# Ledger of designs, part 10: designed miniproteins, single chains, continued (5)

Each design is a single chain, and the fold is of that chain. pLDDT is the mean over its residues in the fold that is shown.

## One batch from the design tools (miniprotein)

Design m16316
Fold by ESMFold2-Fast:
Structure m16316 (fold): chain A 113 residues (1-113)
Amino acid sequence: SMEELIKKAVEIAKRIIELAREAIRAALAGDVDRLRRLIEEMERLREELRELAKKSDDPRIKEIVKLADEIIEELRRLLEAVENDAPLEVQIGLILRIIGLIIDLELLVKKME
């Protein structure tokens, strides 16, 4: 049903939000291995979201996919910045961008509950 697809998309989005927050903490700690593993888990969840988006015409599921894609892309940039010991200001700028995307995703998820 469409309701079950929406519920599943919301559950996956909430998990991506939790993992993205953990990824920011891993980046701040300089834990590259943990950051990489968290991004890989989020990439698997994103593929699940993309499959749900193919089964539903609900534009909100497509918006969840878009925000998840943007969060994962910015986290990959943060991973590269941490691995290359980029200046702290660069790392902070990426983290602030990711926080903004997490807030956008949380607000979208709240409207779907």
Scores: mean pLDDT 91

Design m16317
Fold by ESMFold2-Fast:
Structure m16317 (fold): chain A 70 residues (1-70)
Amino acid sequence: SSHEQAHQLLRQAIEKTKQAQDYLKQGNSDKAKEYAQQALQLQQQAGQLRGVALEPGQEAVDLLDKANKM
């Protein structure tokens, strides 16, 4: 179902968010930005399938902003 597909995409987005956090801690802004962008894309796809905006995207947005400031 679209709900199950959305759940899978959200799990992938969470994994990408964690990878972005790890790269920020390492001072690797390029990789942090890359993984944060991937997390946002996956969350946008999940939102499309569910017809709703999903709140975990704010964490990915914040990570992208922090990576851009490094």
Scores: mean pLDDT 76

Design m16318
Fold by ESMFold2-Fast:
Structure m16318 (fold): chain A 58 residues (1-58)
Amino acid sequence: SAELDRALARLAEALGLSVEAVRALVEKQVTEKIGRPATEEELLEAARRGLASLGLEP
């Protein structure tokens, strides 16, 4: 999804990491919390929360 790709790219830029590294971190966090593979909507929500925690627009 374009929205997820954009959110992950923004989070990666803010953290100084690659998009692949940020995606792996977000997937791990969500999967550990819910006990199953994350959906794209769950990943997008988690990425937006990450942006908000850094003082960035979600």
Scores: mean pLDDT 82

Design m16319
Fold by ESMFold2-Fast:
Parts: sequence; C-alpha cells; structure tokens
Structure m16319 (fold): chain A 94 residues (1-94)
Amino acid sequence: SSLLRRLEEEKRRREEREEALRKAAEIAEEAVKKMFEHKDDLEIVEKYLEEARRKGREMMAGETTEQKMAGGLMEGLAAMAYSSVKIERESKEK
C-alpha cells in the first residue's frame, strides 16, 4: 500500500472522530440550554430530553464506531436525566 493511502486513512479517521465529537457536543449543549430555559416546566424538559435520546439513537445508527459510541453515551445520559425529571415531576403531583 502507498504512503498516500495511509495518510488518507489517518485523515478520514480524524474527521470521523471530530464529527462524532461535534454531534455529541451539539446534542448535549441543546439539551442543557433547553433544561435551563424551561427549568420550571418539567413536562417541556422531559420532551427535550426525549429529543436528545432520539438524536443519540440516530447517532448509534450511524456508520462509524465513533458515532455509535458517542450516540450510545448521549442516549444513556439523556435517559438517566429523563428518569430523574420524571420522578421529580411525579413527586410534585402528590
């Protein structure tokens, strides 16, 4: 194999990692911003956390290992946050 093929593969791997990090950061930033904006409306917060979970699952369906790993992490974190918010909301409805 030529040296050029090795350099192209390293560039592609770097771009794949950067894209996965960018997508994960975007999901996390949007979720946190919406949680802060709607902190007093837990039903709206739950909706945005379900959206973050959906976006994480879409990344998990991606073609790269990096996207699958980052997507799984985002889905898991959003699911844990959703469960915490749901418990808090149900506690207030007593």
Scores: mean pLDDT 84

Design m16320
Fold by ESMFold2-Fast:
Structure m16320 (fold): chain A 77 residues (1-77)
Amino acid sequence: MKEEIERVKKRAEELYENAKKAIESGDLFTAEVYLALLEIIRAITKVDAKHHPEYAEEFQKLSEEIDKKIEELRKLL
């Protein structure tokens, strides 16, 4: 499970960076696609927190980090 949390965190960081680069290049369609993928990952992370109470704190922290990334991207779009 901890390895899964690390994989999700790295994927979220990659999606965030790719979305920012797309915004910088004016490719708003690609940026919105990456934002949608981040929203899906966030939703899955919330479900994982409910169904894995032994890792709930780690999943909750990850969800909050993803929320911050989503909010930053929404302000740029």
Scores: mean pLDDT 83

Design m16321
Fold by ESMFold2-Fast:
Structure m16321 (fold): chain A 90 residues (1-90)
Amino acid sequence: MQKEKIEKMIELGEELVRAVEAGDWEAARKHFEELKALYEELKNDPNASKTALSIAQEILDLAQSLLEGKVSADAARKALEILREQLERE
């Protein structure tokens, strides 16, 4: 169940990367708000593991860095791929 929420966060992160590549900053910000909502839900879940919260926080931090132009879309995509692989091994 935590895995499903983090998987959804990775999907939203991928959508945010695509929106940024398309120059659709309105869509990118909307996806970021959805990521924040999922992170807060996971953070307030008493059954959330430290690993799950760590992955979720990294996704949120990555999305914010991408919106602020601190990382490239390519770097963000690679980081999301690594986080997806990490999730699949859990």
Scores: mean pLDDT 83

Design m16322
Fold by ESMFold2-Fast:
Structure m16322 (fold): chain A 97 residues (1-97)
Amino acid sequence: MTEEEIKKKVEEQIEKLGVPEELAKKIKEEVEKGESFEEALLKALGYSEEEVEEFRELRRKAAAGDEEAQKKYTKMVEELIKKMKELGLDLSVYYAP
């Protein structure tokens, strides 16, 4: 994807989720640094670099069939959804692994 296509998709996701302007700004800044939308969202929600790295590694291991990694990844996704609910984000557009 081109950089412009990535920006457009990020703006569409922000609009669909009903993300508050302050949080949307943080997500856009992280995406401009080369992060995926999911990783940018985690950072905007206050997750550390180490937690984002753990999320990335768990996702990779889960995709490779590691059952323990799948369990941990699912828990992290559940916690992310809970944080999104607390922020009043539109739950019809949720993160799915």
Scores: mean pLDDT 71

Design m16323
Fold by ESMFold2-Fast:
Structure m16323 (fold): chain A 71 residues (1-71)
Amino acid sequence: HMTYTVTVTDPEGNTITKTAQVAPGETATLSFPVKAGTYNVTITGPDGRTATGTVEVPEDGLLSIPIHAPP
């Protein structure tokens, strides 16, 4: 299993961090309770590789971040 760390930053600078262990070739989904707004998402892989993106959430709810581990 590979360990991934996901950090979600809201428009006001608040952060939520979660960790997932994902088997090679599988996908795990991490869900974050959020308000409507634009969020920065940073995913750090087991080798320290980082992917960063921006997600727009249209209304209060759950932001689901899929993490796919290479086979």
Scores: mean pLDDT 78

Design m16324
Fold by ESMFold2-Fast:
Structure m16324 (fold): chain A 104 residues (1-104)
Amino acid sequence: NPLALASLKVLDEFLKHYGISREEFIELVREVFPDADDSDALQILLDLVAHFSLTDEKLREIMVSLIGEEHVNELIRNARSLEQEDPETWRELVERFEELVRNR
């Protein structure tokens, strides 16, 4: 499945860029969103990729190399539903992710 493979590559490269393991990421998602399923975790990942691609030029370059500029711009446009739906929980997720990056 080409779409599933692309999503897994995006996850892998995003986490590698910040030195975060999949285990640490899943644990963070479960702590912030205890009722989240695997589909929710994927959407949370895509929202984080969109968020950090706005401020981290190197991450944006990596994502553009993987999926192309048009798809990165589509991701930024379409992902942010969590920020709009629950801005306080979104802020907690971002702050805790940044803390994991600092403590790697």
Scores: mean pLDDT 76

Design m16325
Fold by ESMFold2-Fast:
Structure m16325 (fold): chain A 86 residues (1-86)
Amino acid sequence: SPEELAEKFRESLDTWVSKAPEEKKKIMEEFKKEMIKMVEAVLNGDEEEYEKHLEKIEKILRELGVSDEGIEIFREQLEEFAKKMK
């Protein structure tokens, strides 16, 4: 179910943040928070909230040193995910 997939995704993010270097944990926690809100917006069909949280996620990814190409790939993967949830 979409809800079960979202729960497993949250658990994966929790694990990822827990393994992050201490100096990056604050930004990784913010990333996790925005990712969870974005997934919730997808499940609710809220396009405005989805776009808002996606923009914040892209900003965090740039701050973490992800290339513009990497951000584009991430965006394409999220778009495919969103299509499967609708």
Scores: mean pLDDT 76

Design m16326
Fold by ESMFold2-Fast:
Structure m16326 (fold): chain A 90 residues (1-90)
Amino acid sequence: EEKPVEVTPEQRERILKELEAGRLSLDDFVAFLKALGFEIPESEVERVKEFAKLIDKDGDGYITLDELMEFLKEQGREVTREELIERLKA
């Protein structure tokens, strides 16, 4: 059975650079959530990717930092931009 891929140092570095640019690629959304400590079982990975598409209002394949912050607030996880960056640096 497929095991969920862990967040690699290269993925963390890419996500950090994307967030510093004010957006996140849909392809990195699952890795981003895992880096923040979200438990995403493999059965939920596809569902999480569909949620990312719903957050991507522009349909351009990227979620803005503002849209990410709003999504996290809706999930009961209010974090600042600085907190997000700090968690990903570790």
Scores: mean pLDDT 72

Design m16327
Fold by ESMFold2-Fast:
Structure m16327 (fold): chain A 85 residues (1-85)
Amino acid sequence: MELLREMFRTAAELYEAALTGDEEAVREAAREGLRRLIEVTGDLEEAKRGLRLGGRLAAGMLEADGRPEGARMVLEAVEEAIEEA
């Protein structure tokens, strides 16, 4: 239950950051989302999967809203955060 809540929270924060058009805000949201997912799961690989799923959800919402650039920023920031961990 907590994992699902954290994934949805991370997706929402990525979506909001993407609306600002600030790539650094999106990168910070991805890094903070990964940290919270690690705290909830206690497992780095599970946390990375959760972040990818949250990122995909946020990107899908941005694409549906006609914001493909925002979707791209989210997906890139998610993969950067995962590679840095």
Scores: mean pLDDT 88

Design m16328
Fold by ESMFold2-Fast:
Structure m16328 (fold): chain A 73 residues (1-73)
Amino acid sequence: MTPEEIEEEIERARKEFEALPEEEKTPEAETQFEEAVLLARGYVEGRLEEALDELEATRPEAVARARAALARA
């Protein structure tokens, strides 16, 4: 996956999130989106593994969700 592909996936995910009805913009959905963006940025900067290791220590479920989001990208 290239930096350009990651940027396209971030934009796509943002459009999907923005297109959600107000009732579906839950704190959980927003958190998942923010986590995906953070890890995608880490990937672009060549720090994806470092970011994943850091999150796994504090939020292992967040790492699983982010890996799933990146796999969809």
Scores: mean pLDDT 63

Design m16329
Fold by ESMFold2-Fast:
Structure m16329 (fold): chain A 72 residues (1-72)
Amino acid sequence: EFEKVIEELKKTLERLRADRAAHAGDPAARVAISEEYGPEIVKLTRKLQEVLGDDFTPEELGLLVRKVIEEI
């Protein structure tokens, strides 16, 4: 379900932003946070590919994800 995957991605990105903002002065902590969230974001991006089908390239999905990020 497209809408649920988008909402889950929004929530994950909001959590990532909040965690990174809390550690803005600590590059090592930000790297660790990005490493923690990276696999979750990749999983959700793959879910978008599954929901939208093979008609969308990774580049097109990246543009869609960017639109979602701009909205939050």
Scores: mean pLDDT 69

Design m16330
Fold by ESMFold2-Fast:
Structure m16330 (fold): chain A 87 residues (1-87)
Amino acid sequence: KVVLPESFSRREQYAAQLLIWAIEEDKKNNASDEELTKNFEAVIRFAHESLGLSEEEVRRAVEYVKTHLDEKTQKRLDEALERFLRE
């Protein structure tokens, strides 16, 4: 069970939780690096467009979630964030 920071808004906590769930599901399914990156980008985009998180709030949620991930998964999450920020 991941403890979310008290400094996070409810939307930031929900976004972080969605990323964690996506990671757990992808691990079960032996998802490829590209599938992981696409799934992370979809969650990041949902958080920004549907939940109303700013780019800075999205970056904070991503940075927090990375502390709970292996190096390979962290690289996929970073790539997803960079794809989002390039638009």
Scores: mean pLDDT 75

Design m16331
Fold by ESMFold2-Fast:
Structure m16331 (fold): chain A 66 residues (1-66)
Amino acid sequence: SAAEREALLAEMERLEREGVLAVIEGDYAKAAEIQRRIAEIYRQLGREEKAERLLASADKLLAEYG
């Protein structure tokens, strides 16, 4: 529904802000977890390829900095 889509987009925006703060704080494990949460939202929105790319990016972030 439109209401569900709006709620998911609002949560994604909040998570994106939290992710930026986690990186500034040097908490790369938290940043990667937030990125995985954003990927789950993209999957719920039917954006599977984008979700997969974000998951790969989160794994790379943890491998390099976590």
Scores: mean pLDDT 86

Design m16332
Fold by ESMFold2-Fast:
Order: sequence, then C-alpha cells, then structure tokens
Structure m16332 (fold): chain A 59 residues (1-59)
Amino acid sequence: SLIEKQRALADLEYAVEEDLDLPEDVAQALREGVLSGKINPADVHTEVAIREIKKVLGI
C-alpha cells in the first residue's frame, strides 16, 4: 500500500541521516527501488536498509 511505501522511505531516510559517510548515489538507488516497486516495502526496514547499504559500501 501507499502507506507502507512511505514508511519504508522514512526508514531509509533515517538510515541515511545516521550514517553521514553513506554515498548519496547508494541511498538514491535504494529509494528508487522502493518507489519503482522493485523492492517490496514489507522487506525494507531501517535495520534491513542499513545492512544492505553497508554491504554495498563493503563495511
């Protein structure tokens, strides 16, 4: 639903804000994935978003 997508995006925004060294292009790619429906909103949480971002960064 629209509400679930909005919550998933809010969780991503919190993850990006907490990690100041996160590349903007990586954060943007995740947001676009949620918005385009490639990423299921139910599978995206703050904890999961941070984990995926860190995997891409190689941390």
Scores: mean pLDDT 59

Design m16333
Fold by ESMFold2-Fast:
Structure m16333 (fold): chain A 67 residues (1-67)
Amino acid sequence: LTPQQEADVHLALAEIIIAVLKITKNPSKEELERGIKLAQEHVDRAEALGADPADVERIRKAIEELK
């Protein structure tokens, strides 16, 4: 994978994690915390790899909404 392709994969993984958490009925506190942490780690990696700042901001806001 090129760095750009790797960034896109990390953005996609963060979006998938957020989507799964949103559709999960009454996730445990542990599941929520773990999912939020994983999504944040993927967004951070995508940002470091040069992901589009607009996409990074959008996903970070979505993570905030999970809290």
Scores: mean pLDDT 84

Design m16334
Fold by ESMFold2-Fast:
Structure m16334 (fold): chain A 100 residues (1-100)
Amino acid sequence: SLSKEEMIEKFREEIEEIRKAYPNERVHKYLDVGEKLVLEAKSNEEMLEIAAGLGVVVYEAISGSREEALKELRESSSSEENFEKVLRYAELIEKKVEEE
């Protein structure tokens, strides 16, 4: 299993790849908020939930479809509780970007 530091490094690498692939200001704001939340996470499990929530809002922004983003999340979720928790992080990221 990865250490907290190794998970943060891999997350940052994925963020940088998305940032380079999608030169979209809204996507970049989502990535910035997501990174801040991951750094504040209290566990590896919470970091993965935040990263998944970030994936939802980024996917919606790129695809233009919330329905497709939510379908992908539901298919990848381990449980209804996990789905709801990831969705709450997606909503938190959206709210923080709108407040910036």
Scores: mean pLDDT 82

Design m16335
Fold by ESMFold2-Fast:
Structure m16335 (fold): chain A 104 residues (1-104)
Amino acid sequence: SELDVALQKAEETQKKLEDEVTQTLEKLGITSAEIKNLAVQVVSILTALPSPKSKVLMILAEQLSKLPLTDRDKILQVIQEQNLPESLLNKFGNVLLFQTAVNA
């Protein structure tokens, strides 16, 4: 059925994103499973939603703002490589900058 084909493609897309994100982070020196899992979650949400609500972006930004700057920058590099809409990247970047300033 069309639904079964769509679900299979969605699962294959998610697995491919997970593998790509984790491999890129490992090349950048991130070995923490917790940090890799957070990065996969952030990338998956940003790529799956056509227009994420501000509250969702704030939650993701807050989680990233808790990481050491070096680990956060590596995750941001992976996010930048996902070919997301510039408007979404700019909005998320602004929210992350705000969360980073509040937590400083």
Scores: mean pLDDT 79

Design m16336
Fold by ESMFold2-Fast:
Structure m16336 (fold): chain A 92 residues (1-92)
Amino acid sequence: SLEEKAEEVLKLLEENKDKLPEDFTEEKLEKLKQALEGMLLVAPESVVRQTLAALYHLATGASFAEAGKRFGVSPQAVRNALAELKKLFNIK
């Protein structure tokens, strides 16, 4: 399910905390978890999928193409979602 994919991505972010951008703090990760829970309730599935793909890219170092394939979105959608995440959470 999409909820199971979200849980997997959040686990990967926790496991790879030391590999995330320095300004991706524990506080921001907690806010992201809350935002993602809200998105699962009200956002279009495509928006959730592209957000999960962008987070998967950050957590694992997978390319935009690999992350996009895993979540059924285009590489460009992953790039755009990553840019929005960086803007919303003030990362780099």
Scores: mean pLDDT 85

Design m16337
Fold by ESMFold2-Fast:
Structure m16337 (fold): chain A 98 residues (1-98)
Amino acid sequence: SESEIKSLARDFLLLYNLPESLLPSIVAAIQALLEDPALDVNELAEKFDLPLQLARQIKLFVLIVKQQLTKEETLELAEELEIPEDEALALYVFVESR
């Protein structure tokens, strides 16, 4: 739902200490990834005017939530997205604590 997507976006903003001005872009990016989990991170970054690294982080976050990724699957996806293992584990733990 729209309310759930906005909640996910706010949680992501808090986790990464991002400004509220990014909320609309992050909401749109999360919605796009929920509709198409295979969406490329470069396309996601360009479409929603996000830094590439932030787009990678959003993709990992959304896929952990949507696909209920295991710890191992989270680490495998993080390697593909060039996200450090310690950051990926912190994100996984954060999602599991929701």
Scores: mean pLDDT 87

Design m16338
Fold by ESMFold2-Fast:
Structure m16338 (fold): chain A 65 residues (1-65)
Amino acid sequence: MTRKVATQIEVMALAIELGGSARVEERDGKLHITIYVETEEDAERARKRAEELKKYADRIEVVLR
């Protein structure tokens, strides 16, 4: 399995769990994840879960909307 496919699966699972959405982008072989959440509480949960996703991505960003 490619790193990008593994990342997309994990990120989609997390986005569904948090009731939000996510984006996975690849630039120059580096994977960027953006997770969108609606509340500050969900943003904190996303940041904690993002620690586990660091093995799949080079950058992870959590955006509150």
Scores: mean pLDDT 74

Design m16339
Fold by ESMFold2-Fast:
Structure m16339 (fold): chain A 88 residues (1-88)
Amino acid sequence: MERALELFRRGLELQAEGLRLEREGREEEARRLGEEARRLFAEALHLLFGIPVDAPDEEFNEALIRFGEIPEFAALFEEIRARIAAEE
């Protein structure tokens, strides 16, 4: 679980940074961070649920929703969301 949580945290942090770069008009850099975040999320879901890292979007999104319903990971989502809001 530690590794999956770490990967997910890194992915959320990259997503937050990508949103900041998008606001600054740095579109290419933001897109690159978004791609890396997606990759980290896929790896975390693979470790926790056995979802293939190249799973179809539908399966990936379903797994991501289940992931967010776990209390520990819901808290992580809230932490990163609050940091994004604070940077507005």
Scores: mean pLDDT 74

Design m16340
Fold by ESMFold2-Fast:
Structure m16340 (fold): chain A 84 residues (1-84)
Amino acid sequence: MLEEIEKRALEEVPGLLDELERNAAAAREELARQRASASSPDVVKLRDQVEELLDMIEAGVPRKVLEEKLKEILKEEIEEMLKK
């Protein structure tokens, strides 16, 4: 089950990156709103990683590097599922 979830998540990476690039301005505004609100440590960590990814997109980092960064973020989220 976990291996299938990880594989599925990694297969979603190109699509998720396309959505993030398309909605970069809207995503950044949403992150700014969430930063103004009190959030759990887990939400703060994920938000900071997404903000870093948006900064990389604005800096013109190659798509392959962006995909690797997003895969690492997803792997960390999948590892949290191991606690169940």
Scores: mean pLDDT 68

Design m16341
Fold by ESMFold2-Fast:
Structure m16341 (fold): chain A 58 residues (1-58)
Amino acid sequence: SERELLVELLARAISEGQREAALILGKQLDIPEAVINRLLKERPSFEEALERIRKLLA
């Protein structure tokens, strides 16, 4: 689905520290900018970012 693709793209952007992409993708998924900034600061792995994003959207 489009939503799952956006989740995977966001997880990758976060794990790679791509701030601009992460903020744009986070906005499309209705995730608050403060949450995206926190994830970017923590620099989780792709798998950890993916799990955290899925929990936020559950």
Scores: mean pLDDT 87

Design m16342
Fold by ESMFold2-Fast:
Structure m16342 (fold): chain A 105 residues (1-105)
Amino acid sequence: MEALKRIEELAAGWPEEVKEYALEEAKKTLDFIKKSVSEEDAKKAAELLVENMELVAEAVERGPAAVAEARARIYERTKEVTKEINAGIAMGHTALKVLDYAVAA
């Protein structure tokens, strides 16, 4: 899946434990979506997970001052997507879990 490769690339410079956590959580979320929604909605959900993970990567690179902004942007994207695709909430939760884990490590 191209989304997983993109997330792996975004996490390439992260501590190994954070990278493994991010990839495992992303795999679980993408597998759940693939089984639960149409192929078209699954592709849209995967694209939005990548966009949210790009926000996580920016926050990790820029440090603590960017974390609050990234959380707010992930929240707003999740809110918008959840109106169109029920799976949107799972993508937002996954990104926020990864962000919280990355900033705690």
Scores: mean pLDDT 77

Design m16343
Fold by ESMFold2-Fast:
Structure m16343 (fold): chain A 59 residues (1-59)
Amino acid sequence: MKVTLEVPEDKKEAVAEVFREHGATKVEVKGTIVTAEFENELLAQGALGEAELLGAKEL
């Protein structure tokens, strides 16, 4: 499952780390956009919830 979020400039690395900790197989940062790939939706939803607390919004 692929997830793409817009994140605050100062939170990009924090969101990328959240995704890696939640089992993302691939994490990519481009400007204020963070993209991650997960094996299943459950892992992605956990990561999304925590990323939203850091100010991220799903695109």
Scores: mean pLDDT 81

Design m16344
Fold by ESMFold2-Fast:
Parts: sequence; structure tokens; C-alpha cells
Structure m16344 (fold): chain A 88 residues (1-88)
Amino acid sequence: MKPPPPGHRLYTLVLTVRIRDTGTEGVVVRLTVPVSSDEDIRKILEALSEHVRILEVRIEGDTIYVEVEVETVDDLQKAVSDVNKLSS
């Protein structure tokens, strides 16, 4: 894992996922993301929203809880990939 850039804090992004095509609910994905400002959080949420429907967002301390709905597992994988690209 690469160290965070100077001035960034590592946040834990917790996605609680509903997958519509399989009827699967309660899948939890955890990502570590470097955040320096509210703008970085907004960019992460925008990247997610290209592939998933965001149902709820809650920020507690250094953890971002997001409830999302996806059509397919492939859409979830694309969302995770895009967030990881923002974190590197």
C-alpha cells in the first residue's frame, strides 16, 4: 500500500451494496482512500455515481458509509476501479 500524500488523511470508505440482477443484498466493500478536503469526498462520490446509484451517505470521523445499488457485479467492479484510480 502506498503511503498517503502529505496533507491527506486515510479514510475508510464502506460500501453496502445491493446487486439487482442477482438479488444479492448486504455485500460490504471496504476501501482506503486519501482525503485532504470535502472536495476529495465529492470527487469519490461522483466517480461512484457513474456506475452505481447512491442511496445514502454518512460520514462519521474518518469513515465514509455509502449505501449503493448496482445493476450488475461488473458495474460494482468499475466503480471500485474508478475510486482506486483517484486514490493513487
Scores: mean pLDDT 79

Design m16345
Fold by ESMFold2-Fast:
Structure m16345 (fold): chain A 79 residues (1-79)
Amino acid sequence: MEEVLKNLTEAEKKLIQYAKELERDPHNREALIEAVKAAAELFGTDVEEGIEWVENSDEKEQEAIRRAIIALAKELLKR
């Protein structure tokens, strides 16, 4: 249980890092995938399904995902 709490903090740090990369380069696909993996870990969702969702998303959907990740990272940074 203590391991789980520590892992959630690590996922938050990863999300913040990759969100910053996405703000600098909005078309960085590797950063988008890594941010989605971190978000999936944070919310306890399936990482593989998250990756497949990004890969099958159109440009508009990928922009929405990027904006959501950046918004989440900004909320985490307010702590």
Scores: mean pLDDT 73

Design m16346
Fold by ESMFold2-Fast:
Structure m16346 (fold): chain A 101 residues (1-101)
Amino acid sequence: STPQEEQLRLQIVVGLLRARVYGDEEALAASLAKAGVPQALVDEVEGMSDKEKAELLIRALEEELGRELTAEEAAELVRAEALAAGEPEAAEKYEEFLLKA
C-alpha cells in the first residue's frame, strides 16, 4: 500500500466510527463517493473486522507519534482529541471501540 492509500483507509475507519456514533452511514457513503475515494478501498475497509480497524487506527497513531502504543494509550489519545473537539459522545464510542476490538 502507498502512504496515500493508508491515509485513505484511516479516513474511512474514522468516518465509519463517526457514523456509528451519529447514525449517518448514508451521508458518509455519499461524502466518500463525492470526494472520489475508490469504492474498492471503501469495500476493503468495510470488510475488515473491528480488531483490524482498531489495529489500523493504532498503527496510524504510532506513525504520527513515532512510538509504540498500547490499546489503552491509543484509546486515551483518541478520547482526548474527541473531547477537545467538543464531541463527548464520539469520545466515549471511540474509546469503547478500541478497548473492545
Scores: mean pLDDT 79

Design m16347
Fold by ESMFold2-Fast:
Structure m16347 (fold): chain A 66 residues (1-66)
Amino acid sequence: MKKKTLTLKLVFEDGSLITEEEAKAIARTLAREEAEKLGLKLVSEEIEVKREGKKLIVTVTAVVEE
């Protein structure tokens, strides 16, 4: 089976209004929805959280299979 990578980036302008766990949960949900739209299986997900001043940036790198 060939694996593909799907990358999703979410930016929260005020990171004080959201927890990292909440932001990760939202990002995971969106990654699953995108994989389902493409008819692909979600195999694994890697989540990176970055803070830039008051912004919270969440990047999901999802590995999907055909």
Scores: mean pLDDT 79

Design m16348
Fold by ESMFold2-Fast:
Structure m16348 (fold): chain A 80 residues (1-80)
Amino acid sequence: SEMEWMRQQAKEAKDHLKELKKFGKEAPKEKHNDLIKQMKIIIEELRRLAEKAREKGDEEVAEELEKIIKELEKFVKEME
């Protein structure tokens, strides 16, 4: 179902966040701008998914996505 797909996207986003934090720590500074741009795109995609989850009534997935978004935004700010 679409709700099951959205829950899977939230799980994948959480796993992706872990990878981005790891790569961000190991990446040379000249690659930080590229990583920041990629993370900003991911944040916008996750915001759209959170809105869709709320529209479908899946508040748990929406809240989980919003937590991931906040973690990504914090990480982006730390890299800037």
Scores: mean pLDDT 76

Design m16349
Fold by ESMFold2-Fast:
Structure m16349 (fold): chain A 62 residues (1-62)
Amino acid sequence: MEKVTIKALSEGVLNMRTGEMLKPGEVIEGELVKVYDSGELLVRDLETGDLYLLDPSKVEIL
């Protein structure tokens, strides 16, 4: 699966396990799981295994 490094630019990166949003400036090293028809991305954090649902307009891909 494709590896992606994602930096949150604003609130809009939802941790699917905790229900919490990433804070602006937080970075995750993840793996792209799915692209939805809405354009939202599902990414797995490689450190925690947590799934994040994100709007690509609210993140920087590094």
Scores: mean pLDDT 81

Design m16350
Fold by ESMFold2-Fast:
Structure m16350 (fold): chain A 59 residues (1-59)
Amino acid sequence: SVQEKIDQLEFKRKLYTAFMNTSQMLADKTGNPDDAKEAQRLAQVVAELDKEIARLKAQ
């Protein structure tokens, strides 16, 4: 169902948001550019998940 797909995407969004926040926290504390780049990559993944969730909810 559409709701099952939304639930799966929301769970995935929650996981990637946690990974993004961890990478950002590490970047902020250490100044490590690799952690900053990883946080940016993960933010893009979260943004794409948000778009897909919004698309499904608009149906």
Scores: mean pLDDT 88

